# Ledger of designs, part 39: designed miniproteins, single chains, continued (5)

Each design is a single chain, and the fold is of that chain. pLDDT is the mean over its residues in the fold that is shown.

## One batch from the design tools (miniprotein)

Design m17324
Fold by ESMFold2-Fast:
Structure m17324 (fold): chain A 66 residues (1-66)
Amino acid sequence: MKKYRAIGTVTATGPDGSVETRVFEAESDTKEEAIGKVSGAIRRAMRDAAAKGYTVEVELEVEELE
């Protein structure tokens, strides 16, 4: 059975130049589901960072397992 892993990395840079990196990971039987799970987490992290005045960069990777 094919499985997919999505890995989302959110890098938030504060007004003082401080950097915080968060990694979100999810597995699913479909690529779309794996991306969807990680995208939800990324969107929440981006919203929270923006509310604090942070600049956000996002990277998303998807890999096929087995």
Scores: mean pLDDT 80

Design m17325
Fold by ESMFold2-Fast:
Structure m17325 (fold): chain A 84 residues (1-84)
Amino acid sequence: SAATEAFAGFLQKRFGLSPEEARKLALINVGPNVTEPGGTYGTLIYYISGGEELSDEETLKVLEKVIRFFGSEEDVALFREVLA
């Protein structure tokens, strides 16, 4: 999904993860078949959504909020670069 690919790109740039590692972590946090999300980003996205299924667009908006919460303005800028 667009949300999975965007988060994988962010993880690669921010943490220096390989494409394989970033994709695996992105799927755990924002994957379409995750009933109980793993990882810090995924659990907070789930909590903010109230457990509701989000569209890709809604997921991206919540994900930016979560990145801002745990990170810095520089992290938000990196995420926006991935979306451009």
Scores: mean pLDDT 73

Design m17326
Fold by ESMFold2-Fast:
Structure m17326 (fold): chain A 83 residues (1-83)
Amino acid sequence: SDAEFYRKMAERYEKLADELADTNPVAAEAYRYLSEGERAMADGDYETAIELYNKALDKAREANDPIGVLTAAVNLVVARRKL
């Protein structure tokens, strides 16, 4: 189901955030927001997901993390299309 997919993605982003916490704490914050956004998607709360993905995008830009920026931007498009 979509909810199971989003919960698995949330767990993956949490693990990545934990791995980055010591070496790139700002990028870690971006992946924590991505994880929270995925949980909002699993709950069908697309407005909250959009807000969280925007926060992830801002943090990824601050971290100068192009992969984080792309990931947040793609997830933001998906969430917006659910509205």
Scores: mean pLDDT 91

Design m17327
Fold by ESMFold2-Fast:
Structure m17327 (fold): chain A 73 residues (1-73)
Amino acid sequence: SMETARLLIEATKIMAEVLKLYQNGDYKAMEELLKKEFPPEAQKKIRDALNSKDPAERTRLLLQATEIYVKSK
């Protein structure tokens, strides 16, 4: 649906900002953004993804976080 597409774009933009903060070492701002924008279940998936050294596991966790985000709306 058009609403699902809009939510997917929104989640992608927020995740890009989370990744930018993480790469810059701004962990406080990253955690504040996660708590503001994502439900607790999605926050956990994103944190697990950022701490994973496996690209496939990172992708799987981020996709799961995106799915949780969309379903929470």
Scores: mean pLDDT 86

Design m17328
Fold by ESMFold2-Fast:
Formats: sequence, C-alpha cells, structure tokens
Structure m17328 (fold): chain A 95 residues (1-95)
Amino acid sequence: EVVLPEHSEGAKAVADRFVEMGDIMDEVAKLIEELLSRGEDVKTIYEKAKEFVREKFPEASDEEILGIITLAAYDVKRPDLAKEIEKLFEEERKK
C-alpha cells in the first residue's frame, strides 16, 4: 500500500476505476434499451455492447466485458437477455 501526500490518492485511483465501471454500465444499459426498442437481435446487442465497453476500457478482459453487459441487462429488467448473452460468450469459447 502506498501513502501519498494527499493520503487518498492511491485509494482514489481504485475508486476512479470503480466509478468508471459504474458509468459504463449505465451507458451500456441505455444502449441495450435503445437496441431492444429497435428490435435488434441478442447477437447484435451483444456485439454492439461489447464494442462499446472495449472502446471505453481497452484493457478489460472478455470476462469483465461480459460482467458489465450482463449486469446492465439485469438493470434494464431483461434477465433473459443476460442468459442469452452468456450463451453467446460460451459459444465463442467453444473449440
């Protein structure tokens, strides 16, 4: 642990990443709502959301991206969409 002159600076870096993840999740939730209102397929929603998160968080792992997208789907009251996205992720990992 590092203690800096403003003693919260190390903690601030961690908090800033957490806040940024929350902001992205909210933006992804809005994107999902818009795509659903247009009648887009689950695969299209997943691809668009994945690109959006990767552009904002280029160093995010595929699992982190999945987590953000599925949490956003639950936030917009679409648990079925979250399950379908998880299936697509598993299929991408298939041999």
Scores: mean pLDDT 73

Design m17329
Fold by ESMFold2-Fast:
Structure m17329 (fold): chain A 94 residues (1-94)
Amino acid sequence: MEAKRKEMLEKLKKANEAIKNKDVETALKLLKEILEERGYEVLGSEVYEDDGRTTIVIKFKNAKGEELTYIVDSDPFNPSKYALEEAEKIEKKA
């Protein structure tokens, strides 16, 4: 496997750790880097906080020119929502 793919996998692991620790700023930074290294164009990002619940919204464009949105929620009672690896596997198969 290429060196770039190994570096991306390490960033993905760090992003997942940041999400588990509810480090929203680190998770957002790493998610943007992963998307850009995958060849997606990051159009923008927004972070929303409502009553101690944080939602990260990342807007990006895929290789087909389609505008997509990736949403991550810092819900402390459902950490399984932070399935970044699962989302990336779906993208790679397309």
Scores: mean pLDDT 63

Design m17330
Fold by ESMFold2-Fast:
Structure m17330 (fold): chain A 61 residues (1-61)
Amino acid sequence: MEELLDKITALVLAETRTPEQARELGRRMGLSDETIQRMVEAVRDPEKREELLKEVEKLLS
């Protein structure tokens, strides 16, 4: 449950925020350092966003 919400949050922030904003908001929302790093990379790299999306889809099934 928590992992799903964290990854959805990371994906939304990666789609809608700058890398700096995503890092700051992710930290405030209590995301792990690992999730924050992946999220920041996903802001810059569409392939990393696709990886996060696939992980969210797996957790939703």
Scores: mean pLDDT 79

Design m17331
Fold by ESMFold2-Fast:
Structure m17331 (fold): chain A 92 residues (1-92)
Amino acid sequence: GPAAEYLRKAVEHLKEGRFDEAARLLEQAADIIAEKVDPSAIGPLRELIKLVKEKGLTKAADYLEKALSHLEQGNGKEAARYLKIAARILRG
């Protein structure tokens, strides 16, 4: 769904080291997830977590993992809160 596409774009920007743009896309995905839980966002979010860990951004990764846990439980509002915290950390 739309949230999944924003997360995929965030992954690509993060690969390029464009943290501010990745954070913006992550916030857009969070706003969509807060309104409507999108299970198709789980895969892209897992990929984002892997990349964030590979880049040594452990605090951002921890918040993204909390977002993933809530998303898997169908808690879209809580997942969105943690995604926005992670986005703020990525902006540095």
Scores: mean pLDDT 90

Design m17332
Fold by ESMFold2-Fast:
Structure m17332 (fold): chain A 80 residues (1-80)
Amino acid sequence: MLSDEQVSALQRLQRELIEVMERGIKEGKSDKEIRDELLEVALRSIEEHDIPRGHARAVVLGVVKVYLPSSVEEVERELS
């Protein structure tokens, strides 16, 4: 079972990932640049807040499926 701190960290991660997507699209970044930044944010958050990788992966893939569906398979491989 996730702790309240881990739940809060996952909610913060989701908000940070949405911000990365929206900012990257607004700035005209390539799908690859956005994906690379998103993966850096996700991996940093997992390590910093001791988030279970499976739960973090689910949150990341949820955001990617909405904003960057072409990159789903690649992100899924990187987080495996």
Scores: mean pLDDT 81

Design m17333
Fold by ESMFold2-Fast:
Structure m17333 (fold): chain A 65 residues (1-65)
Amino acid sequence: SMRLGVASITAAELRAVAGEEVEIPFRGGVVRLVTRGASRDKQLAAIRRLAKEFDENPYVSLEVE
């Protein structure tokens, strides 16, 4: 499958950034997590969905390039 690089992010970190872009330091660069949707409700729904997935697997890898 296509990958965007490698970083680990926790459900707690994801919840803390509701509706925003977050830059996570990784090695010598930065990984961007974009949680913004077309509307506030969609942003919150997406974050909750990802947080639930991370709760089931707390070390879900986010891959970026």
Scores: mean pLDDT 46

Design m17334
Fold by ESMFold2-Fast:
Structure m17334 (fold): chain A 82 residues (1-82)
Amino acid sequence: GAATASAIASDVSLALSSLLSGDAAHVFGLSVEVAVSSSATADQLDNALSDNLTGIAETFSMSTAAAQAAVTIASSTVSSHG
């Protein structure tokens, strides 16, 4: 539900806080919240994010390697809630 999606988004933002600025980590978390609210599984989220690594890197002003690390952290965080 929406409350669970918000909790997952918060945990993703916290997990990414060492890799991204607080604002960027929060926006990334909100993107995950939208996906989870749409009933995306951790695998579906991982596949969608991995397909969009260049877009993520451009949006959050990070390297592709950092984007891959962020995707891995986000997907693992979603999976831990599931």
Scores: mean pLDDT 69

Design m17335
Fold by ESMFold2-Fast:
Structure m17335 (fold): chain A 85 residues (1-85)
Amino acid sequence: MSPEELITQGYIAYGEGRYGEAARLLEEAIALDPSAATAQHYILLGEAYLELGRYDEARAYYRRALALDPDDAVARANLAALDAA
């Protein structure tokens, strides 16, 4: 499966509440082409892990999103909320 196809399936899985499958598909896509990973891909991974209650993984992905886009409001807000808990 291409990285683009894996990303598409990851977004579909996330929208259907299949958060573990969404995380797996997105991580597989990034592993195949790390240079094509965007802040939005890392935000979606953070959101998927947040929904799974895996807060340490969620924090790690939000930090990675902010490394690519320091001004991303979603990643900043979600990381701040997790760090306050």
Scores: mean pLDDT 85

Design m17336
Fold by ESMFold2-Fast:
Structure m17336 (fold): chain A 61 residues (1-61)
Amino acid sequence: MKPELFVPDEEIEVTLPEAVRVEHPEYGRGTVLRKENGFYLVYVEPLQQLLRIPEDLVKEV
């Protein structure tokens, strides 16, 4: 119920890009593009948006 639109305003420094497939119960399948301190920057396929999601809210598939 809480879509997090992530707009990185110099917040994300890409140091370890990963392409990991994940699934969120409300947003569906996505691909992790970056990992930061327990959060994933995920491209959510159904929404076609980048969301910043805590890694404990998504499951690797």
Scores: mean pLDDT 66

Design m17337
Fold by ESMFold2-Fast:
Structure m17337 (fold): chain A 87 residues (1-87)
Amino acid sequence: MLSDEEIEAFVRGLHEELRRLEERLEEAVEEASRETGLSPETVREILERLRELVERALRAVEAGDYEAARAYLEELAAFQRRVGEAV
């Protein structure tokens, strides 16, 4: 299992990556839609769910609740696997 320091670094990295994605959201949605064959609406829903999980993990890290942060990262990983299976 990741250490608390590794969890913090990983969560902050994911948050920054999603923030950059949000800056070019329409382009990212169009690109992902073309690559996956999913509708732009479905891609937006997937990105919104990923954003929610990463934000919850970041808030847990900032509160010092690394157990909650790990749980959100596990939920994120499970969600990503499910999306990958559907594509």
Scores: mean pLDDT 78

Design m17338
Fold by ESMFold2-Fast:
Structure m17338 (fold): chain A 72 residues (1-72)
Amino acid sequence: SALEALRARAAELLARVGELSPAEAVAEAVALIREAQALIKENPELAAEVRALVGATLEALAAALGRNIVVL
């Protein structure tokens, strides 16, 4: 399903975050948000699940990037 594909992409992004520059991580996060918005537009019944997935992914991404940065 499209939701499963989005979940897999979010997991892949988090697995790769240690290999990404901050600019690359932001670009990937923006792409994930755009895909999530498109999924919600086509499947509004999934909006709550998609928002929860994106929120959790962005929080985990921010935490992981913080571990790789000496100064905020």
Scores: mean pLDDT 79

Design m17339
Fold by ESMFold2-Fast:
Structure m17339 (fold): chain A 90 residues (1-90)
Amino acid sequence: DDKNIAKGAAVGNIVRAEQLAKSGKASIDEIQKLLLDAGYYAALATDYADELLAELKKVGDLISKVKPEATPAVEEAVKQAEDLVAKAKA
């Protein structure tokens, strides 16, 4: 059930990052932290890691369209999530 808790945390952080980006009131640092935390929890939720990583990338693309100045931070968070998921599967 630890994997289910990690899955919930990953989803929650992804949803929160999207909401804050759409609100226009969040800093890039706040959005980046939520995406980094989401990637960390996605890697811990190994049975769901691929689907969570796909959702993180999808939301990251949406954030980059709504808030283009956040694109480098989004790309860094996605890359770290890919690396963590790959390592967790090895």
Scores: mean pLDDT 86

Design m17340
Fold by ESMFold2-Fast:
Structure m17340 (fold): chain A 63 residues (1-63)
Amino acid sequence: MEELRERALQAIRDGDLDAFVKAVEELAKHEGPEAQRALSEVLGEAYRRFGPEAAIRVGKALA
């Protein structure tokens, strides 16, 4: 969990939306409050960094 959260945050810092989406796909396979908290946090940060494109790419990947 923490490693996936760190990977997602690092991808955001690097401006790598593709790496971010891959990390979110792995996070989404996990269930429970810790996984939900990590997803909410990294999605919020990605929206600040990448804007609506982050939500669009994640939505397609998780569909």
Scores: mean pLDDT 79

Design m17341
Fold by ESMFold2-Fast:
Structure m17341 (fold): chain A 59 residues (1-59)
Amino acid sequence: SSQEESQKAAEERLKEGGRLLKENKLDEAKKVYESVLSEFPELKLYRGLAQMEIDYINS
């Protein structure tokens, strides 16, 4: 389904952000997480996870 496809895409974005965080590429990681907020507004769980990581980077 399109919902399942969107969830997989959001999961891959969160994984990419996590990889960038491990490499200490904070600005690049933040942009990847911000893309989850803009591209998947309906996926509240994935948006919440992305926002938590953005808040961590900004702390």
Scores: mean pLDDT 85

Design m17342
Fold by ESMFold2-Fast:
Structure m17342 (fold): chain A 80 residues (1-80)
Amino acid sequence: MLEELEKLMEELMATLSPNAAKEVKNSTGMILGLIKRTKDQELAEEAIATVRKILADKSLSDLEKVFALNETLKRLLERA
């Protein structure tokens, strides 16, 4: 689970500009830290599903990708 999520986050960062990648790194670090802390399988699966959706949607701008990750982080933090 964590290894799969880390690989997906790395792939996501590779598709972004340097500035957007920096913002994604911050959000990614917080999501990974939350999953490591809670060891919640469902939170990990939700994070993986979200990153896959972002990667699959070729119409999203860098800003929209960052926005989607930040919204996901907020929802995961509220549930943990």
Scores: mean pLDDT 77

Design m17343
Fold by ESMFold2-Fast:
Structure m17343 (fold): chain A 87 residues (1-87)
Amino acid sequence: EREERYKRLVELYKRLGFSEKEAENIAKVDIIRDEVREKFRNGELTKEDVEKAIKEMEKYLKETSNPVAKKFIEGHIKELKEILEKL
């Protein structure tokens, strides 16, 4: 489930060398992206869903000081903006 997936992603990113806070922020952004992708595949995705997801990702971007983690989050925001253009 969502919570189990989040915990697995946090441990994965920690293993890849990110700090706990960075790993948490990246994992949250990954979950948000995956939810948007799932709704997009199912034809259920709205522009409002994507705008809300982008806003939430931007919140985590502001909480992140590490430049590598910032670039990762910025990449996901860019992907969501590209999805928004297709809707």
Scores: mean pLDDT 84

Design m17344
Fold by ESMFold2-Fast:
Structure m17344 (fold): chain A 83 residues (1-83)
Amino acid sequence: SLEEKKARAEELLEQANELDLDEIKEACQALIANPDKFENSDLLFLERILESYPKCGSIEGTAEDLGVRPQTITDFLKKVKNA
C-alpha cells in the first residue's frame, strides 16, 4: 500500500540521517512526498544501498557489494530526487 511504502521510506530517512548522506536523504524525502510516483523496486534499491553503505563506507564499495556500477547508484539517486 502507499501508506506502507511511505512508512518504510520514513524509516530509511532516519537511517540516512544517521549516515549524513545528503543525496540519499533527498531521495528518501522525494519518495515520502510522492510514494505513488515510485515502484517497489526503487524502495528496495534504497534499502539495499542503506544496508550496504555502513559496511563499505563509500559509494564505490557499496556498488561492488550490490553488484552494480557506482554510476548506477548516482543516476538512481538523481532520478528519484527529480521525480
Scores: mean pLDDT 79

Design m17345
Fold by ESMFold2-Fast:
Structure m17345 (fold): chain A 88 residues (1-88)
Amino acid sequence: GITEDEEKLEQMEKELEIGSKLVEVINELSSKINDLASKTGNLDKALEIQKELVDKAKELLEKGKSLDEAVEELKKYGEKKIEELEKE
């Protein structure tokens, strides 16, 4: 059977995998935000959005969201923020 220590190790491995994938999503979104900021001149807002993405990723990890749910929610959040930046 699964021991308590094995369950803790599985949880830690899962959190590390989710964290690594969220960093990949942040890097992809940050690339798009930086490109847009270079075109619009809205550097200050771009930095604010990047901070909000990091804070959102931490929130998703702390809430124990699944890999798929965390990635999907972070992508939707980032895409919404990019759309808001484009409209200014």
Scores: mean pLDDT 78

Design m17346
Fold by ESMFold2-Fast:
Structure m17346 (fold): chain A 100 residues (1-100)
Amino acid sequence: SLSPEEVLQRAEEFIEQLGKEYNVPEEVVEEVKKMIREIVELGVKNNVPISEIEDALAGILTLFQEYAEAHAAGDEETAKRYYELMKEYAKRKKEEFEKK
């Protein structure tokens, strides 16, 4: 398995690459990077298994990709839905990790 630092680095690189490819606003890219960083930090602090941290990040990255693709296609209604789903998913994962 990867270390928490390696998992975070790979996720941040993916977000930056996807953001550039789909012309995602820099403010959204930075918000998503902050979300994944907070989840990794919280998971490590509460001794959450690295596999669960990876799973949480994969969920966020999947929703971010769907947001980015919809945004690039000009489907702002669909993009907004995925953005809100991503934020709700991140919030739920933070709450789950705080309970451990």
Scores: mean pLDDT 88

Design m17347
Fold by ESMFold2-Fast:
Structure m17347 (fold): chain A 88 residues (1-88)
Amino acid sequence: MSDEEIAQAIREATPVLERDIEEALRQLREKPSEEFREAFLEGVQRELEFLDSLLSKSDPNSPAAKEAEKVKKLLEEAIEEVEELEEE
């Protein structure tokens, strides 16, 4: 796949990921579950590790790398939001 095709795929997947994060946060707020919280955080951490590996091997100025960096920030923000919910 070309770098632009990868960047486009990431752009198309990002709204789905944002929705999944919103649903997960809603579920944690409405029906707190340690098992669900742990599973969600493990999934986010796994995706962050994958993105870090991808970015370390990619040209940082490539379209795909820029889109991957945006997803990484979104995932990092999701972790912060989960930690804030635990303090309530």
Scores: mean pLDDT 78

Design m17348
Fold by ESMFold2-Fast:
Structure m17348 (fold): chain A 60 residues (1-60)
Amino acid sequence: MEVEKALPKAREIIEKHLDKYSDRDVLGIAVSELVKEGVPYTVAYEAAERALKEIKEERE
């Protein structure tokens, strides 16, 4: 799926910024960076949201 192609990049961006920014701000940063790389806004938003949830679950 299109979202799955964006997920690895979204996870990378979120991991880099999660320590310095709130969850909401990190989502905004990830969406913005993905859109700059040519990912459609809807796909970028869903990928960033899912990546954030996955990372938070993995971190425990």
Scores: mean pLDDT 79

Design m17349
Fold by ESMFold2-Fast:
Structure m17349 (fold): chain A 83 residues (1-83)
Amino acid sequence: SDLDIELRILVLMIVAGATVYTLRRIVQNRPDATDLKQSEINDLNRIISDLISLANQSKDPNVQQKARDQAKQIQAEVDQLKK
């Protein structure tokens, strides 16, 4: 159902927020930890993929747009922290 998709989007957003926070802390405190940074980036890329998949599964255009907007926001964070 669209409610189930919205709940899955909410869970992915919470996990993404925690992962971005962790990645930012690694970048600030351990810029030499390349493998650890790459692991967090890989996790964020999986979340982006899952959000796009949920957008494609939803029949509600508002839910589709919300998932796409969240995926785009996470991608922007990854691109910024990937440097």
Scores: mean pLDDT 83

Design m17350
Fold by ESMFold2-Fast:
Structure m17350 (fold): chain A 62 residues (1-62)
Amino acid sequence: MEKLEKTREEIAQLRHDKYGPGKKLTKEEIEEIAKKHGLSPKTAEKLDTEVAEEEKAIVEKR
């Protein structure tokens, strides 16, 4: 797994810990995660959007 997948996993974990599924991280949190993994904030924001959509689908299934 590359930096992108690892970043996505960290985003998903943080969302579950702080906000729960279906919620998006703040811009500041996205920027911190991007910096931590050496990615641009735009890339991390895209990953957060993908995670949010997948989590919503899971919640919808109950």
Scores: mean pLDDT 71

Design m17351
Fold by ESMFold2-Fast:
Structure m17351 (fold): chain A 92 residues (1-92)
Amino acid sequence: DEEIKKLLEEAVKAAYDGDFETALENIKRALEILKEKYPDPKELLSYLQSMNPPFEKWLLKIYFEVATKFGEEAARKLMNEISIYFAKLYPK
């Protein structure tokens, strides 16, 4: 839990600094650790919602910081990369 929180905090910081690659890598690493602990997608989604703050709020913070400082297009591009990676963790 502390490791996941630390990775998400580093992702927010990297995104704020314009280091979108490091932000994405930290989010990917957090999701990899979570998939290892919660191989069932329903259990993973339950955990992501139970986090304080919830995972979606971490993503919204990253979006807001990037959109405010670098513009909406940069924020959308980063969110799209995160979405693509998340989809690949649980393929059909």
Scores: mean pLDDT 80

Design m17352
Fold by ESMFold2-Fast:
Structure m17352 (fold): chain A 76 residues (1-76)
Amino acid sequence: MSLEEIARATAFEAARLGRNMPAEEAARQAEKNALDRWPEVASVEVEVEVGPRSVTATATVTDKAGNTATATATLR
């Protein structure tokens, strides 16, 4: 799985979680899930923003070699 695919999957999961829980909890849960799921990942930073009609999440993932990828997902 590419680092970009991991970032995209993490952002999508965070946005999905943010529809049913507080933004900070969704972000932390998505970070924990990514670290548990992908052994190549060294760090994950997720930001979730809950709007009136949508949830937007941005995930920045860094691998153990120092490569970084960022992805954003928006769910209505």
Scores: mean pLDDT 86

Design m17353
Fold by ESMFold2-Fast:
Structure m17353 (fold): chain A 110 residues (1-110)
Amino acid sequence: MKVEELKKAYDAAVNAFTEAGHAASEALRTGDYEKALERVRKAMDEARKIAPPELQKEVDELGEAAIEFVKAAYDQRLGRWEEASRRMRDAVERMRKVIKSIKAFYEKAQ
């Protein structure tokens, strides 16, 4: 795997994590759940296109966690605060673990 391809995959994953944060904030603030999900889906589709086959599992896990983060933020807006807050924290931890995993692949390839 080329170092440059791994770096692009890492950068795309970091962007998807950032977009998930913005989408969750938008869902919580506005209640526009479908718009927030579309934002995450677009960022995840880009990450999947950039990621080499060896990182597709990590990108899929990132996508599942990102969608859960947005869903939990929307549920918090609906007044399900305790459960939603825990789910948001768990989703962020899942996304951070994936980002660290992808970064480790990039750093080992240097």
Scores: mean pLDDT 85

Design m17354
Fold by ESMFold2-Fast:
Structure m17354 (fold): chain A 90 residues (1-90)
Amino acid sequence: VREELEKAREYVDKKDFEKAVEILKKIAPEITEENADEFMEIIKKMIELGIPDELLEKLYGPLGFVPFTRKSIEKIKDSEKLKELGKKVV
């Protein structure tokens, strides 16, 4: 999970959103409370970099498996798009 989170972050930095989304989608059921905040940080960065809505929507179902913490919820409040995500999965 940790290595796949690092790989997803690398793809986000390269603006390869399709590969980043595929990795995040694959690992979402394996995310624990410890790494939920890092997972949400990667999603926030993708939104800030301009990920297409179509690609972001592919994460909505997978996000239902992620155990969000209070810290993750606070990160959702920082973005109007992340707020919408939080309402659908939290």
Scores: mean pLDDT 66

Design m17355
Fold by ESMFold2-Fast:
Structure m17355 (fold): chain A 89 residues (1-89)
Amino acid sequence: ALLSLLGGIFALLGGLAAVRAATTLEGVAAGAAGALGGIGAILNVLLGLPAGAAALAGGVAAIRGALLAGSPLGVAFGLAGAAFGALGA
């Protein structure tokens, strides 16, 4: 639960960092997908539902968005989100 919550928070931060750095619609969409995945993971933890897979998916989307945007912070947060999501799954 705590690992999945951390994964969701980092996926959200990575997705938001990717959106802020994005100069293309695809970068914004991928970053937004990461942020939404992070939110979903957080909500799943709050509702007592399994959240590891949502955090992992959000983290991966955040990494993709951050790579498209050229955001090192977005990549770092996305990697942390994916790693904690995988550990929480």
Scores: mean pLDDT 76

Design m17356
Fold by ESMFold2-Fast:
Structure m17356 (fold): chain A 67 residues (1-67)
Amino acid sequence: SHMEEKRKRLEELARRMAANLAKVGVDEERALELGLRTIEENKDLSLEEQEEAIERALLRLYLEVLD
């Protein structure tokens, strides 16, 4: 269904971002868990709004571990 395709795309984004953050020293599992949680918390929003929410959450995590 369209909603299943949307979720798969968002999960792929979260996994890709978590893998990229792991390359710069962020815990990949922690980043992925945050991304997936952000999808669940924002499930009723548009694809674009959920993508932005994931990006904001993972950027915040990156900034917190950059010390």
Scores: mean pLDDT 85

Design m17357
Fold by ESMFold2-Fast:
Structure m17357 (fold): chain A 100 residues (1-100)
Amino acid sequence: SKKESAEEMEKTFQEEVDRLKAEIEAAKTQAELEEQKAKAVHVLEIAIDALERLGVPQEKIDELRAIRERMRAAKTKEELIAQLDAAEEVFKKIMEEMSE
């Protein structure tokens, strides 16, 4: 069902975000940060694609795409983590709305 798919997606996304935050905090070089940024962008791209298939409103998809572009532009750990936090909050709101 749509609700079961949403619950599984929320759990998977949360686990991936938590893992990425830990890896970003552990990064010691700019190259390591760029690698984690690429992984974060990829995780968000997969989430966006899945949400589009579930028929999530375009406005919410556009909001996540804007966050993805800000992730690509991030130069610091703090900037990248802030965008992951923003993506997580938007994703949680989408899942909550889909559960109603």
Scores: mean pLDDT 83

Design m17358
Fold by ESMFold2-Fast:
Structure m17358 (fold): chain A 82 residues (1-82)
Amino acid sequence: MASVEEAARAAAEAVAKEVTGDPDAKPSEEGIKAALPAVKAMLEAGAETVEEALEAMASVGVRVGEPVAEAALRGIKEALEA
């Protein structure tokens, strides 16, 4: 099963690709670390939708747009076994 760090890496990679439009975009280690609070909040909330992801991120002070939240949520789901 994927760890929170693997979920954060997948989320950061998906966000980097969405923001840059570059399919080869890769997150930095600092970028992955910066994504950890948002990813942890989404996992703790059990976020399955973009709306739920935005609400969870807002609860920890993370402010992003809907495309970024959608990309992060997709990355997390791809990293999880179920």
Scores: mean pLDDT 76

